# Designed miniproteins, single chains, continued (3), part 41

Each design is a single chain, and the fold is of that chain. pLDDT is the mean over its residues in the fold that is shown.

## One batch from the design tools (miniprotein)

Design m9415
Fold by ESMFold2-Fast:
Structure m9415 (fold): chain A 82 residues (1-82)
Amino acid sequence: SEKEEGLRGAIEMVRALADAMDEYWKEFQRKQAELEAEKKRTGISDEEYEKRLKDTQNELWKKAVERIEAERARIHAREAAK
């Protein structure tokens, strides 16, 4: 039924959101650790560190949003094909 298919799509979207957030946090943690190591090694300023960290966070967030939007489009295309 339409209601059952809608619920299935919602469950798939929740899983896609969870997966995208897991990937975001893993990549953010990795890049933050790399940037902290670089700061300790090269002595970049606190302001430069904060700027790079924010830029990295914004880039990874954009990637996560694009992944979520792609999955939403896939689910909608599947539903439209029925």
Scores: mean pLDDT 83

Design m9416
Fold by ESMFold2-Fast:
Structure m9416 (fold): chain A 81 residues (1-81)
Amino acid sequence: AAAILLEAIERAIERGRETLPEEVIRGAELALEAQRARAAGQEPAEEVLQEMEEIAEKYPEEMEELDKLVREEGAKAAAEA
């Protein structure tokens, strides 16, 4: 499950790079870092979570588009697993 989610986020970042704002891609990279920490049994840094929240509040529509990409890539990764 964790490996599939990490793969989904990485693929979503690749797809989003040309269509989404650079700051939203930054938010996705922070989400990937947070998920890697959780997969390793560690708590994500508070500063990482705060920056992600600030980006989500600034770009709510673009974050919804990114979430759609993550869900699409997650479904593909799960089918390949």
Scores: mean pLDDT 79

Design m9417
Fold by ESMFold2-Fast:
Structure m9417 (fold): chain A 98 residues (1-98)
Amino acid sequence: SLIDELLSKADEEMKKIYEKVKEKYGEIADLLFAYIIAGIEKDVESASILNKKLLSLIKDKEKFREVLYQFMAALSRGDLEKALEYAEEAAKLMAEGQ
């Protein structure tokens, strides 16, 4: 699947964060991290498809965008603890929309 192909592109640090989020949120983590990876890979087509699906699940879209921005900022600094916290918050916002 598109999601499985994107998840296979995760580096070791991203994979560790993904596995912890998936343990708590299941398939929500698959969709979230596939979207993040599509963005990192500059796969505009896949990112667009996944973004539409993601936004359909989220009530507070502004908060989700802020949390995702904070996740990317933490990841870029190598702050893996904060990156995990923001990833879990993003997954929670997706779960609450279901």
Scores: mean pLDDT 87

Design m9418
Fold by ESMFold2-Fast:
Structure m9418 (fold): chain A 73 residues (1-73)
Amino acid sequence: MEKELEEAYKEAKEIVEKLLAQGVDLGDATMEAAYELTKKGVDPNIALASASAAGADLQGFKELAESVIKANV
């Protein structure tokens, strides 16, 4: 149970990070990660939860980093 969520989160994070770096919208990147995990045999609810968590974490980090950079000018 817990281990499946951790593994799914790790894979979702890699997929979302790659798509966000390519300019894909957060929502689309999250859905794509959930779809890829489901295709690999991960439970759809676990896949969606893991992808959503990974997307939120990556978006929050980017917003914080941009705020710090602008404050240093």
Scores: mean pLDDT 74

Design m9419
Fold by ESMFold2-Fast:
Structure m9419 (fold): chain A 115 residues (1-115)
Amino acid sequence: SVAVPADPDALLTAESADVTVAAGASATLTLRFDVPAGLTAVVTVTVRNASTDASSTATVTISVDGTEVASATVAAGAEKTLTVTVGAGTVTVTVTSTGGAGDAVVSFAVLVRRA
């Protein structure tokens, strides 16, 4: 009998980070990865803004070869998920966390799978 690979063969990358940014400051995290030629990938980015201060924000941008394909602003207490299908190229995920009157507390996870 022949066994066919399942879900593990669909996974290209998975990464996560937790960030705390002081009141009045900003920090940017950038994740970069390549989608190989001839491949199509589904990129899912989940950003949670667990900040207690309502003026603290997070912004997420997904770009392919320097062209923005999706973005969102995540308000304090909110969670947003962006899902985009991309062809071959360099994918950049940028998460900017900005502390308002209080600290920004932001978590994000990136999951990339074959389409």
Scores: mean pLDDT 80

Design m9420
Fold by ESMFold2-Fast:
Structure m9420 (fold): chain A 81 residues (1-81)
Amino acid sequence: SKQQLQDEIDAGVLLLQAAVYREIIRENPDLSLEELEEIRKQVEKLMEQAKTLSNPDLRAQVEAAFQELLELIDKKIEELK
């Protein structure tokens, strides 16, 4: 269906964005607390976008990927405090 195709495209774009942020964090071990907090805000906005996915299975997959990313960011933030 057209809706299924759109959900798959939207989910794919969100998963790509999650992968890009994960790579930024991996490649930049010296990210400051302020930079990590800014990335966290962007990731939270993307998680809100994930809630608009009509397919509950795709939504759950995307939300899980961003939740793991938030947990990684939060761990790094706590290590800097």
Scores: mean pLDDT 87

Design m9421
Fold by ESMFold2-Fast:
Structure m9421 (fold): chain A 57 residues (1-57)
Amino acid sequence: SEIEERLRETTVQGLVDLYPGLRLREDGVLEIPADHPDRDIIIELAKKWNIPVRVVD
């Protein structure tokens, strides 16, 4: 769904803007530093919106 995809894109951008240190890859994968203080919260939010995540060292 176009609307669902746009909402997901808006949510990803909001996460990047709200949580410093996140990186959104060109392939749509959200990179989270392993030492990020909000890592678990970010992962749970990403799961809710079916956003692929990768934890990086």
Scores: mean pLDDT 79

Design m9422
Fold by ESMFold2-Fast:
Structure m9422 (fold): chain A 82 residues (1-82)
Amino acid sequence: SAAADAAYEAMVKAGASPETARNFGDALVGGRDASPEAAAGIMRGAVDSGFNKETVRAAAEGMRQAGDEKAAESARKGYELL
């Protein structure tokens, strides 16, 4: 999806490996209908796997710019719960 591709590009620019950026981007977009608590769980998993908060923020912004406002807002709310 365009949102997953945008999240991937933003995370790679922020220093994430391509493989990890793709997997995390897909998880964020797949979680677009998740509760804020579930979204926070996805983001906590990424941070525990070595992503810094700046990389996670870049992914959320990438999704917003690609037009998937729901996925971007879910990711942002999840980030706020960390």
Scores: mean pLDDT 73

Design m9423
Fold by ESMFold2-Fast:
Structure m9423 (fold): chain A 86 residues (1-86)
Amino acid sequence: MELIKRLEELIEEARKNNDPITARIAEQLLELVKRYERGEEVSSFELEVLLGLARIRLGVAKITNDPVGERLAEEVIELIEEFEEL
């Protein structure tokens, strides 16, 4: 429940800050979390793909001097890593 709420808040913040890439990554992670709660199988590969995309987004934010995008990308990486520990 807490992870779902944090993801929904991150999606709203990303959209408000015109970061559609972080919003999409967070939306995809939210779908995986909901599948997991339903007892559906979530592969390590699906999480690794999202983590890779989030790290690319973080790299782009750093290169383009986008501190908001950097923070949002770091937050979605943290949420992916928290979900992997379940």
Scores: mean pLDDT 86

Design m9424
Fold by ESMFold2-Fast:
Structure m9424 (fold): chain A 62 residues (1-62)
Amino acid sequence: MIDEIEVEVALEMMSIAVERSSPEPDKELLKEHAKRLAELASKDPSLKEQKEYAQKVIEELE
């Protein structure tokens, strides 16, 4: 059974990757997706690596 949180996390990670690959990345969109990823990953201890990735993206945009 696929966890709904895992699907949402995967979608947010893909959104971040797509935006970062853009010639003119939207920093506000990146921050929004990274914050959403951090929130979702915080709900599942097995997603610690995804949470750390989200925090790193947020720090890179500050």
Scores: mean pLDDT 78

Design m9425
Fold by ESMFold2-Fast:
Structure m9425 (fold): chain A 71 residues (1-71)
Amino acid sequence: SRERFDAELERDLPVVFANIVVTIAKLEAEHRGEPLDREKVIEEAVRLLTENLGFPEEEARKIAQEAVDGA
């Protein structure tokens, strides 16, 4: 059960980080009175996931895209 939980956590962790990036970008855009730049937010989330967490670019892009579309 613990090993299964850890595997699910590893799977969900990048989604949580992507959602944090999207939430911060959305709050910043709202504070500035600007629309959310979807492509810029996706690129920032992909960079975080690939450079800091070591995820492959293809997987990081899918996660970032889903996070933006879900927000």
Scores: mean pLDDT 75

Design m9426
Fold by ESMFold2-Fast:
Structure m9426 (fold): chain A 74 residues (1-74)
Amino acid sequence: SLQELIEHAKGLAVAIAKAYAEKLGLKVVSTEARVEGEKVVAVAYTDDGKAVVVTMEGTEFTVEVLPIEEAEKR
């Protein structure tokens, strides 16, 4: 179903965010994921004041590293 695909996409986005944070040597302390229109957004919050934000839209994904304050405003 569409709902199952959305939950799978959220899980994948979180996994990507965590993997990128770990690849950058950042320690993940919490994660969240949400749906924003046609996009899935996952955030991995780190103990270094940074957040890894993964945005998935269709088959594309982008990864940004932002200060936590900026990630929280999105």
Scores: mean pLDDT 82

Design m9427
Fold by ESMFold2-Fast:
Structure m9427 (fold): chain A 94 residues (1-94)
Amino acid sequence: MALSDEELDAAIERAKEEAEKTGDEKKLKLLEAVKLLLEGLETLKEELVKEARELELSIVEKIPYMSKEQAKKAIELVEEAALKSIKEKKEEEK
């Protein structure tokens, strides 16, 4: 599917509004981690980035319906994956 930046941004904004409505700071942090992961993936091949954007949209739309425990675990995994991807890319380019 061709996913536009506007569609992804709109989904993130809706998820953010729902998270703010419930007062769930962990869900807001997860949305931030998803954006960071997308930036890391932009360093990869274009085809992989497009597929990752579709997966991120699916995840973002599910965030408002996650429990606080699920959101906390997801944040940790996404943040670790994003940091690892950035570090590995820098190491390989040296």
Scores: mean pLDDT 64

Design m9428
Fold by ESMFold2-Fast:
Structure m9428 (fold): chain A 89 residues (1-89)
Amino acid sequence: MREELERLAERFEEALAAGDREEAARIAAERARLLARGLAEAAGADEETKEEVAELLEEAARAGVLEGDLKRAEELIRKAGELLREAAA
């Protein structure tokens, strides 16, 4: 996981430097999914909740990176955080 996340972060920076917003969004979404699933696993979430949190953070990454919609990204991140808190309770 750590090495995968570090490699995705490096590729994200390369995509941004190249001006490839679609590739940057794809990498950001993949990295967000991996982080989301790891966080949900640590919270003791079931598979359905892990996938829901992963999908929310993927959408947040695409909204922020591809569309520049930081408000939507923030709302999606907040919703994912609520699901993680409920799973941990």
Scores: mean pLDDT 80

Design m9429
Fold by ESMFold2-Fast:
Structure m9429 (fold): chain A 76 residues (1-76)
Amino acid sequence: SPELEELRAFVEKSGGHLILASMPLSVVREIAADPSKAVELLLEYMEKNNIPGPKMETIEAMARLLIMVAPELLKA
């Protein structure tokens, strides 16, 4: 969808897609089960792996992107 493509482009511009690509499927499953925790789980993942966080606006965009693509990622 156009909205998904715009979110993906925004996340890629800030390098957030590299963080998302490194995430284990177990975390993606937790986000799919409770999308309201997406930002919290992303922040926990970044902190545990010593990944410097992008701006909060980017983290929120990453969370929205993950929620939208989680069903396709979990099909594998």
Scores: mean pLDDT 80

Design m9430
Fold by ESMFold2-Fast:
Structure m9430 (fold): chain A 63 residues (1-63)
Amino acid sequence: MDEVKKLREKAREYYEKSRELNEQAREALKIDPIRGSALAVEGAGYTAEGIILERKAKKLEEE
């Protein structure tokens, strides 16, 4: 359904943002562990949002 497609597209977008932030966190952790940790937490937040959207999409597909 249209709604399922939109949710999956948003989840993919958030996963991409998370991936970029995690790469930035890896580089930052070598120089500034505090900044690196902050970026990793932000990336984890985007992953969590993506998971929520993916779960909603699966629930709609199954119901």
Scores: mean pLDDT 82

Design m9431
Fold by ESMFold2-Fast:
Structure m9431 (fold): chain A 98 residues (1-98)
Amino acid sequence: SIKGLKASLEALLKLMNVLKKEHPELTNAFFEVFSELKAGDKIPISELKQKIKELVPSASDEEIEDFLDVLVDAGLLRREGDEIILTEEGAQVLKELS
């Protein structure tokens, strides 16, 4: 429903503001990598990790995985096998916070 979508978007925006404060470099890397993608676009997890490491060389594989798991659990991203997919909600959050 439209009301449900609005409530979900508000919760996701709040989560992203928390992540930006607690993990600013990883959050900025996420925006940079995904800003050129649209809802439903796929990126291999290996390529995504490489791009994030290029932007945040100090980040460990574990820190990147934990960050991505938070975004997947929140519904901003979805995992399909070895690929990450940008959700419709994730694309809308990127648009609102850009």
Scores: mean pLDDT 82

Design m9432
Fold by ESMFold2-Fast:
Structure m9432 (fold): chain A 81 residues (1-81)
Amino acid sequence: MEPLSERVLEAEILISLGRMFYSIGLLLASKGKTDEALESLRKAIELFRRAAELAAGEDEELRARAEEEVREVQEKLKELE
């Protein structure tokens, strides 16, 4: 038995990457690079949505976490637009 399914491992990696792009987006926004910030935030949303899809039916806590991350980034994106 493998410690985690491939789908759950991929979802965890995508959440980590999404958080990285979210952090980059926040940093760019703080520097007044709004267009670049919006691009990074949109990439974070894409990654979190993919993570939620992969976690669906495998890890409901991970899916819920990914969906909450999407919501948080969407609110930030609206703040910058």
Scores: mean pLDDT 83

Design m9433
Fold by ESMFold2-Fast:
Structure m9433 (fold): chain A 85 residues (1-85)
Amino acid sequence: SAAEAGIRFIRISLKVSRGEKLTPEEKKELAEAMRQLFGASEEDVKRILEAKTPEELLKIIQDILKRWFDEVMERAFKRVEELKK
């Protein structure tokens, strides 16, 4: 479920933000959660699995979240513009 993916994402992201190295299993869980919640691509999943440091993982997470947020904001601004007409 989305809620379970959200909990996994928060738990694993907190580990990465603290500079903790993820196991291969945790990287897989992160990739699956980000695909479900934020529309991570096959290329994003590959980057997560291949990342060697917490710093690299944090940058990948930030890149995915930024793309997702930009898409959400674009949809929100279009809705606001339609309401003004």
Scores: mean pLDDT 84

Design m9434
Fold by ESMFold2-Fast:
Structure m9434 (fold): chain A 73 residues (1-73)
Amino acid sequence: SKRNELIAYAIASQAADLAGDDELADEFSRKAKDVTPEQVQNANKDQYKKALKLLKKAGAKESAKIVEDLLKK
């Protein structure tokens, strides 16, 4: 769904920001229009897995590792 895609971009943006990839964080944040912090905090495993696929496609290894570590909890 479109909402799942937007939330996945928001998760990917936060992971990129935490990894210090400001350009990628900005790019994904712009695609995550109208996603609230509460929606990211309550994100399900499928949305995290979609964010992981986005980060892997972008070649963002450090950002992808952050999402992988969150999925293991």
Scores: mean pLDDT 84

Design m9435
Fold by ESMFold2-Fast:
Structure m9435 (fold): chain A 70 residues (1-70)
Amino acid sequence: SKEAVIKEAKEIINKALDKFKKAKTLEEKLKVADEARKELEKLYEKDPSVLPEIRELEDEAQDKLDKLVE
């Protein structure tokens, strides 16, 4: 269902934020962000109609990531 895909997207983002906080180098942080983006792209294959919701979640995650990179 669309709700299940959105929930999975939130879990991917939360896991990525946790890994990002634990990453010690810029290269590791960029790899975590890239892997999360690829997983979110895979969710689009399950239900293309969730793309607007995923974009909104990505925008919120980007704001959080920007605050972690100082």
Scores: mean pLDDT 76

Design m9436
Fold by ESMFold2-Fast:
Structure m9436 (fold): chain A 62 residues (1-62)
Amino acid sequence: MDEVDKILSKLTGEEKKLILDIVEKNLNASNDELIKILREKGITNLSDSELKLLINEYKKLL
């Protein structure tokens, strides 16, 4: 939780919503594919490891 909260603190509410929406619409995609989509949508302030952690947490909730 602490690590996820730290990652989330780097994101705007709009960016958080965008990440959740993309993960929800692409649940069958690999983490690497989701990272590529997120980068193309402008999510550039997180590392690949931070995005993988956040994607995995969102997939658990969906």
Scores: mean pLDDT 82

Design m9437
Fold by ESMFold2-Fast:
Structure m9437 (fold): chain A 94 residues (1-94)
Amino acid sequence: AFSRDPSLLDALGASSPIALAAMEEIERGVKRLIIERRPDIDESEPLSDMLKRLGEEARGISARISGVVLRIMSDPDATEEDARRLAEELIREI
């Protein structure tokens, strides 16, 4: 599940501030797309709850988000610009 737990977000930020920035951008963009397509879903809900409500349709999205975060964390040369670009590419593919 995507963390809304401050301790897990703090751990991610400590490990890779760039991966945290990518995750925040992805969450913002994915939530926007979900709300645009499913206005019956509450925009204040955590992304993890939104994805759970979508069920099977969202399974690929969760895997792709994890892949982007891990890719950034594995690249010591990754920049905020790389994070933003990867987030935008993921959002565009949804």
Scores: mean pLDDT 70

Design m9438
Fold by ESMFold2-Fast:
Structure m9438 (fold): chain A 68 residues (1-68)
Amino acid sequence: MMEAAAEALRLGFLYESERGGASLEEIGERALAAARALAKDDAEKGAAAAEAIRRGVEAALAERKAAA
């Protein structure tokens, strides 16, 4: 489950970085801000979202490093 979520986030971050011109760090920061907002209402969902985002960002950065 976590792996599938991280894979979807990896592809989404790479796509948004190319399409919108935003850095992977900026995209990750915005996603984490959304997870923090979710955590105010549901700490467990917020924590799960943050973990998936962290894995997705790491995978996207690894993909960029491999492509470079």
Scores: mean pLDDT 70

Design m9439
Fold by ESMFold2-Fast:
Structure m9439 (fold): chain A 62 residues (1-62)
Amino acid sequence: SAVLEEARLVLDLAAAGETDVAAFEATAESVLAHAEAAGLPEADIEALRREAEARLAALRAA
């Protein structure tokens, strides 16, 4: 899915550029909301959420 691929890319780019946890959280929330509104399957939304949580954990550990 182009929407899923775009969402993953945005999360990856945001994580690579962000040292601010709050800014990344806002981006992740926006990406998940748009993916949900676009009608992505629940399994894909859950995968994106887990990916965002993993990125957040890495940012907090840095």
Scores: mean pLDDT 80

Design m9440
Fold by ESMFold2-Fast:
Structure m9440 (fold): chain A 89 residues (1-89)
Amino acid sequence: SEEELERYQKLLDELLRIVQEYGVSPALKARIDEVLDKLIELSPDKERVEKMKQAVQEVLDSSTRRMTPEQQAEAEARLKKVEEEIEKK
């Protein structure tokens, strides 16, 4: 369970890096929220992952901006990899 929590923390850290690097459009924010909900549902410790989600949500709320189509595509590609890693188990 500790190794699995570390894996979920790494996935949340990648979501945070995507948001910090590209910013977030309203559409991408909704998509990230869906991925965060999947993380919580599949996590072994929902309370701890929910606390980590709160930190990511704070960054999401402060980072909402217009993105270029290229930035949107790059962010979506990285988000898809995170979603695939969540579902890999």
Scores: mean pLDDT 74

Design m9441
Fold by ESMFold2-Fast:
Structure m9441 (fold): chain A 93 residues (1-93)
Amino acid sequence: MKVSEEVIEEVYKMLYALQLAIAQELEKAVEIMESLNMEELKELLKKLAENGESKYAEEIMKKIKEYLKTKYGLSEEEVEKVLSEAWLKLEEE
């Protein structure tokens, strides 16, 4: 399976970190992203937490999509499916 439950869970954690940054819980958001080897997103998470501007959330989402394509070899359609499934899990919390 090109899209595994493990990939969906990893993306769920990334989206959860994004929500934490929006909620001003920056330290927790950074900890999650660093655990996933996404430390390059630390400055964007900080900017999002400080300013709340959608442009930083959009840039983080772009980086997540690029990461999934690079690390797992996912197509754009598969990336959108993974994001949809991860958002569904996040909405249940």
Scores: mean pLDDT 76

Design m9442
Fold by ESMFold2-Fast:
Structure m9442 (fold): chain A 87 residues (1-87)
Amino acid sequence: SEARRRYMELALEALEAALAGDEEALRAALRRIVELHNEANRARGLAPLSEEEAEALVEEWLAELLALSEEELRELVEEARRALEEF
């Protein structure tokens, strides 16, 4: 599915940014993931997240990813790359 592939591409981008310590690139990738989330919610007849809720979610995910070790981030990058090979 295109939506699943796009999520995996953005997840990989976010993980690579986190591994590089590029906080701005990580935020940009996470904001795009929230945009896909809001598109999925609209398709299901659910209300999209507000701008405030979206930014709060981005900061929560950013904190979670930056709390991971370099080894954990590398493992997640490898998992995301393997998942993308199936598309």
Scores: mean pLDDT 84

Design m9443
Fold by ESMFold2-Fast:
Structure m9443 (fold): chain A 80 residues (1-80)
Amino acid sequence: SMEKQKKIIEKLKEAIALVEEKVSDPRDRGILGTLLESAIEAVKKKDYEAFKKNLQLAISRAEELGLDEVKKLLEEIYKE
């Protein structure tokens, strides 16, 4: 639904804001930002496969970097 799509995009934008706040390394910030922006574009295009792939990669990277709040938010998005 349009409402579900909007909610997912809003949560992904929240994740981007948390990454910009919490990730001091510009390379890691750039990688996570690109993955999350790619997930937003996939949602807009209704590309479910691209959405899940980019989201899974972002979750893995957040876990590697110890970003517990970002990881939890992305896992909640993944369940939707």
Scores: mean pLDDT 87

Design m9444
Fold by ESMFold2-Fast:
Structure m9444 (fold): chain A 70 residues (1-70)
Amino acid sequence: DAEKRAAIRAALSKLSPEARELVLRAAHAYSAGDFATGERYFAAALSLVDDPEVRAALTALHAEWRRLAA
């Protein structure tokens, strides 16, 4: 769903540079099949985010990464 992905992208634009870097590293690790590293970077990114909307977007993104990996 392009609209859902656009909403996730918009929410991710609210991330600090540090949290954004962790999300990008998590995405790269998932795309490489390194799920253990991806989970660590994703957990670190979530620890830096207090905004419920951004946390929901990150959770949706994580579910999408796992869906694409299956």
Scores: mean pLDDT 78

Design m9445
Fold by ESMFold2-Fast:
Structure m9445 (fold): chain A 49 residues (1-49)
Amino acid sequence: MLSEIMERRKEINKAMLDKSLTIDELVERERAWLDELFAKAKEQYEKLK
């Protein structure tokens, strides 16, 4: 889980530096990633209850 988040961040940062990722594409990827992150966070909170 943590390694997946770190890999995602590294990939996005590299794409931004290489200018291979447009702002619109970055926004789309961040939205999709955040949706997945919140879904996983919700599952974690339910387990803690």
Scores: mean pLDDT 71

Design m9446
Fold by ESMFold2-Fast:
Structure m9446 (fold): chain A 61 residues (1-61)
Amino acid sequence: SIDDVVKSMSTMPPDLRSKAAKRVARLLGGSKKEVDEAGKAAYNGDFDKVKEILEKSAKKK
């Protein structure tokens, strides 16, 4: 689930969680903008924003 993905990212360093968030957003069919925003939010530790972006990407597919 998206919650499990976000929980996993919370244990990662900023660089790794940014890469993980971008990868998951792409796999969910997110736009380039959503992928970039997910990576930035994950790097900054804004997990609420990461979850919001990933849920929007998933609902589009």
Scores: mean pLDDT 79

Design m9447
Fold by ESMFold2-Fast:
Structure m9447 (fold): chain A 81 residues (1-81)
Amino acid sequence: DEELEAIREAVKEVAKEEGASEEVAEGLGENAVRIYEAYRDKLSPEELAEKIVEAAKRIIPSLSEESLERLREKVLEAVKA
């Protein structure tokens, strides 16, 4: 469950840095965990991180390229830990 917690926190942190409410940040974190659980046995860590980043961008379209890159790196680190 360490990977699930790390992924949830990484997504929540980036969302909050972009001004998302606690509710939106929590929802994004939970969505990222669901994506991880659904695809961790099907996708590479890099593909998994990209899928999570794409989902976050759809939910918060205002996420900057810098924030998306930071999210990708944090999620990839959590998945590879």
Scores: mean pLDDT 79

Design m9448
Fold by ESMFold2-Fast:
Order: sequence, then structure tokens, then C-alpha cells
Structure m9448 (fold): chain A 64 residues (1-64)
Amino acid sequence: APGTYKITALEDVTFATNPPLTLKKGESVIAKDPKILPDGTIEADIEGFGRARFDASKVKIEKL
């Protein structure tokens, strides 16, 4: 869905960015234009870190 979203980690999550971004439980990042994929993963542009793919079940997503 187009727009800006706040992504909050429900558990420790590492995004495959360069450098790798690790969010500890309760930490948040801003992401743009998240796409929900048929396999239950989300692909989004993480602000400052670039495009990353992650498990939707490990994060809370809030539209800003």
C-alpha cells in the first residue's frame, strides 16, 4: 500500500540491509510503500537503509 508507515518490532528482527539493521523488541523504523507478498512476507523501503524483506508476523505496522 502506498504511503509512510511505522514498523515496530514484536521480537528481535534483522533486516538484510547494508549495513544490517537489527531492531530489538519495541524498536521502530519508518518504511515507505510496503507490499504484502503471497508468502506472508512484507517488502518495504526502510528509511535510511533501503529495500528490505521481512516476516509480517514479527512486526506491527501502523500507517502514518
Scores: mean pLDDT 77

Design m9449
Fold by ESMFold2-Fast:
Structure m9449 (fold): chain A 77 residues (1-77)
Amino acid sequence: MDEALKQVSAAKLNVEFAEGYLAQRDADTGYELADRSFEIAKKGLKLAEEAGDEQTVKEYREIAERALRLRDEMLSA
C-alpha cells in the first residue's frame, strides 16, 4: 500500500511537469513525461484492482486520464 501511494505521487508529479512543459512549448519533454505517467498509471491501476485498493484505483484512473489528454494535446500541437 505505501509503495503504491508513493508511485501515485510520482505519477502525479510527472503529469504536473508535463503540463508545465506543454505551457513552455517543450512538447518533446512534455510528451515523454506524459507517456511515462500513463504507463505507470496503467500498471499501477491493474495491481491496485487486483489488490482491491479502490482509493489507489481512483487516483491512477485520474492520472491516466490526465496523461492521455496531455499526449493527445501534444500530438495535436
Scores: mean pLDDT 74

Design m9450
Fold by ESMFold2-Fast:
Structure m9450 (fold): chain A 63 residues (1-63)
Amino acid sequence: DAVLGEAERVVELLREKGYLEAAERGQRIIDQYRRAVEAGDEKMVAGLAEVLEAFIREARERL
């Protein structure tokens, strides 16, 4: 999953830069996304994918 992989990479970069609260927020979204995928909740997966994309975009501006 390209979105998930990019989100995980961005969370790691945020941790390296000391943006710990942003990294924790990203990790919580990733965890929610993984649970939605495992549950087969297509609507929640779609919504969380949009949230992850927004998170990645915002985080890239800080990195």
Scores: mean pLDDT 85

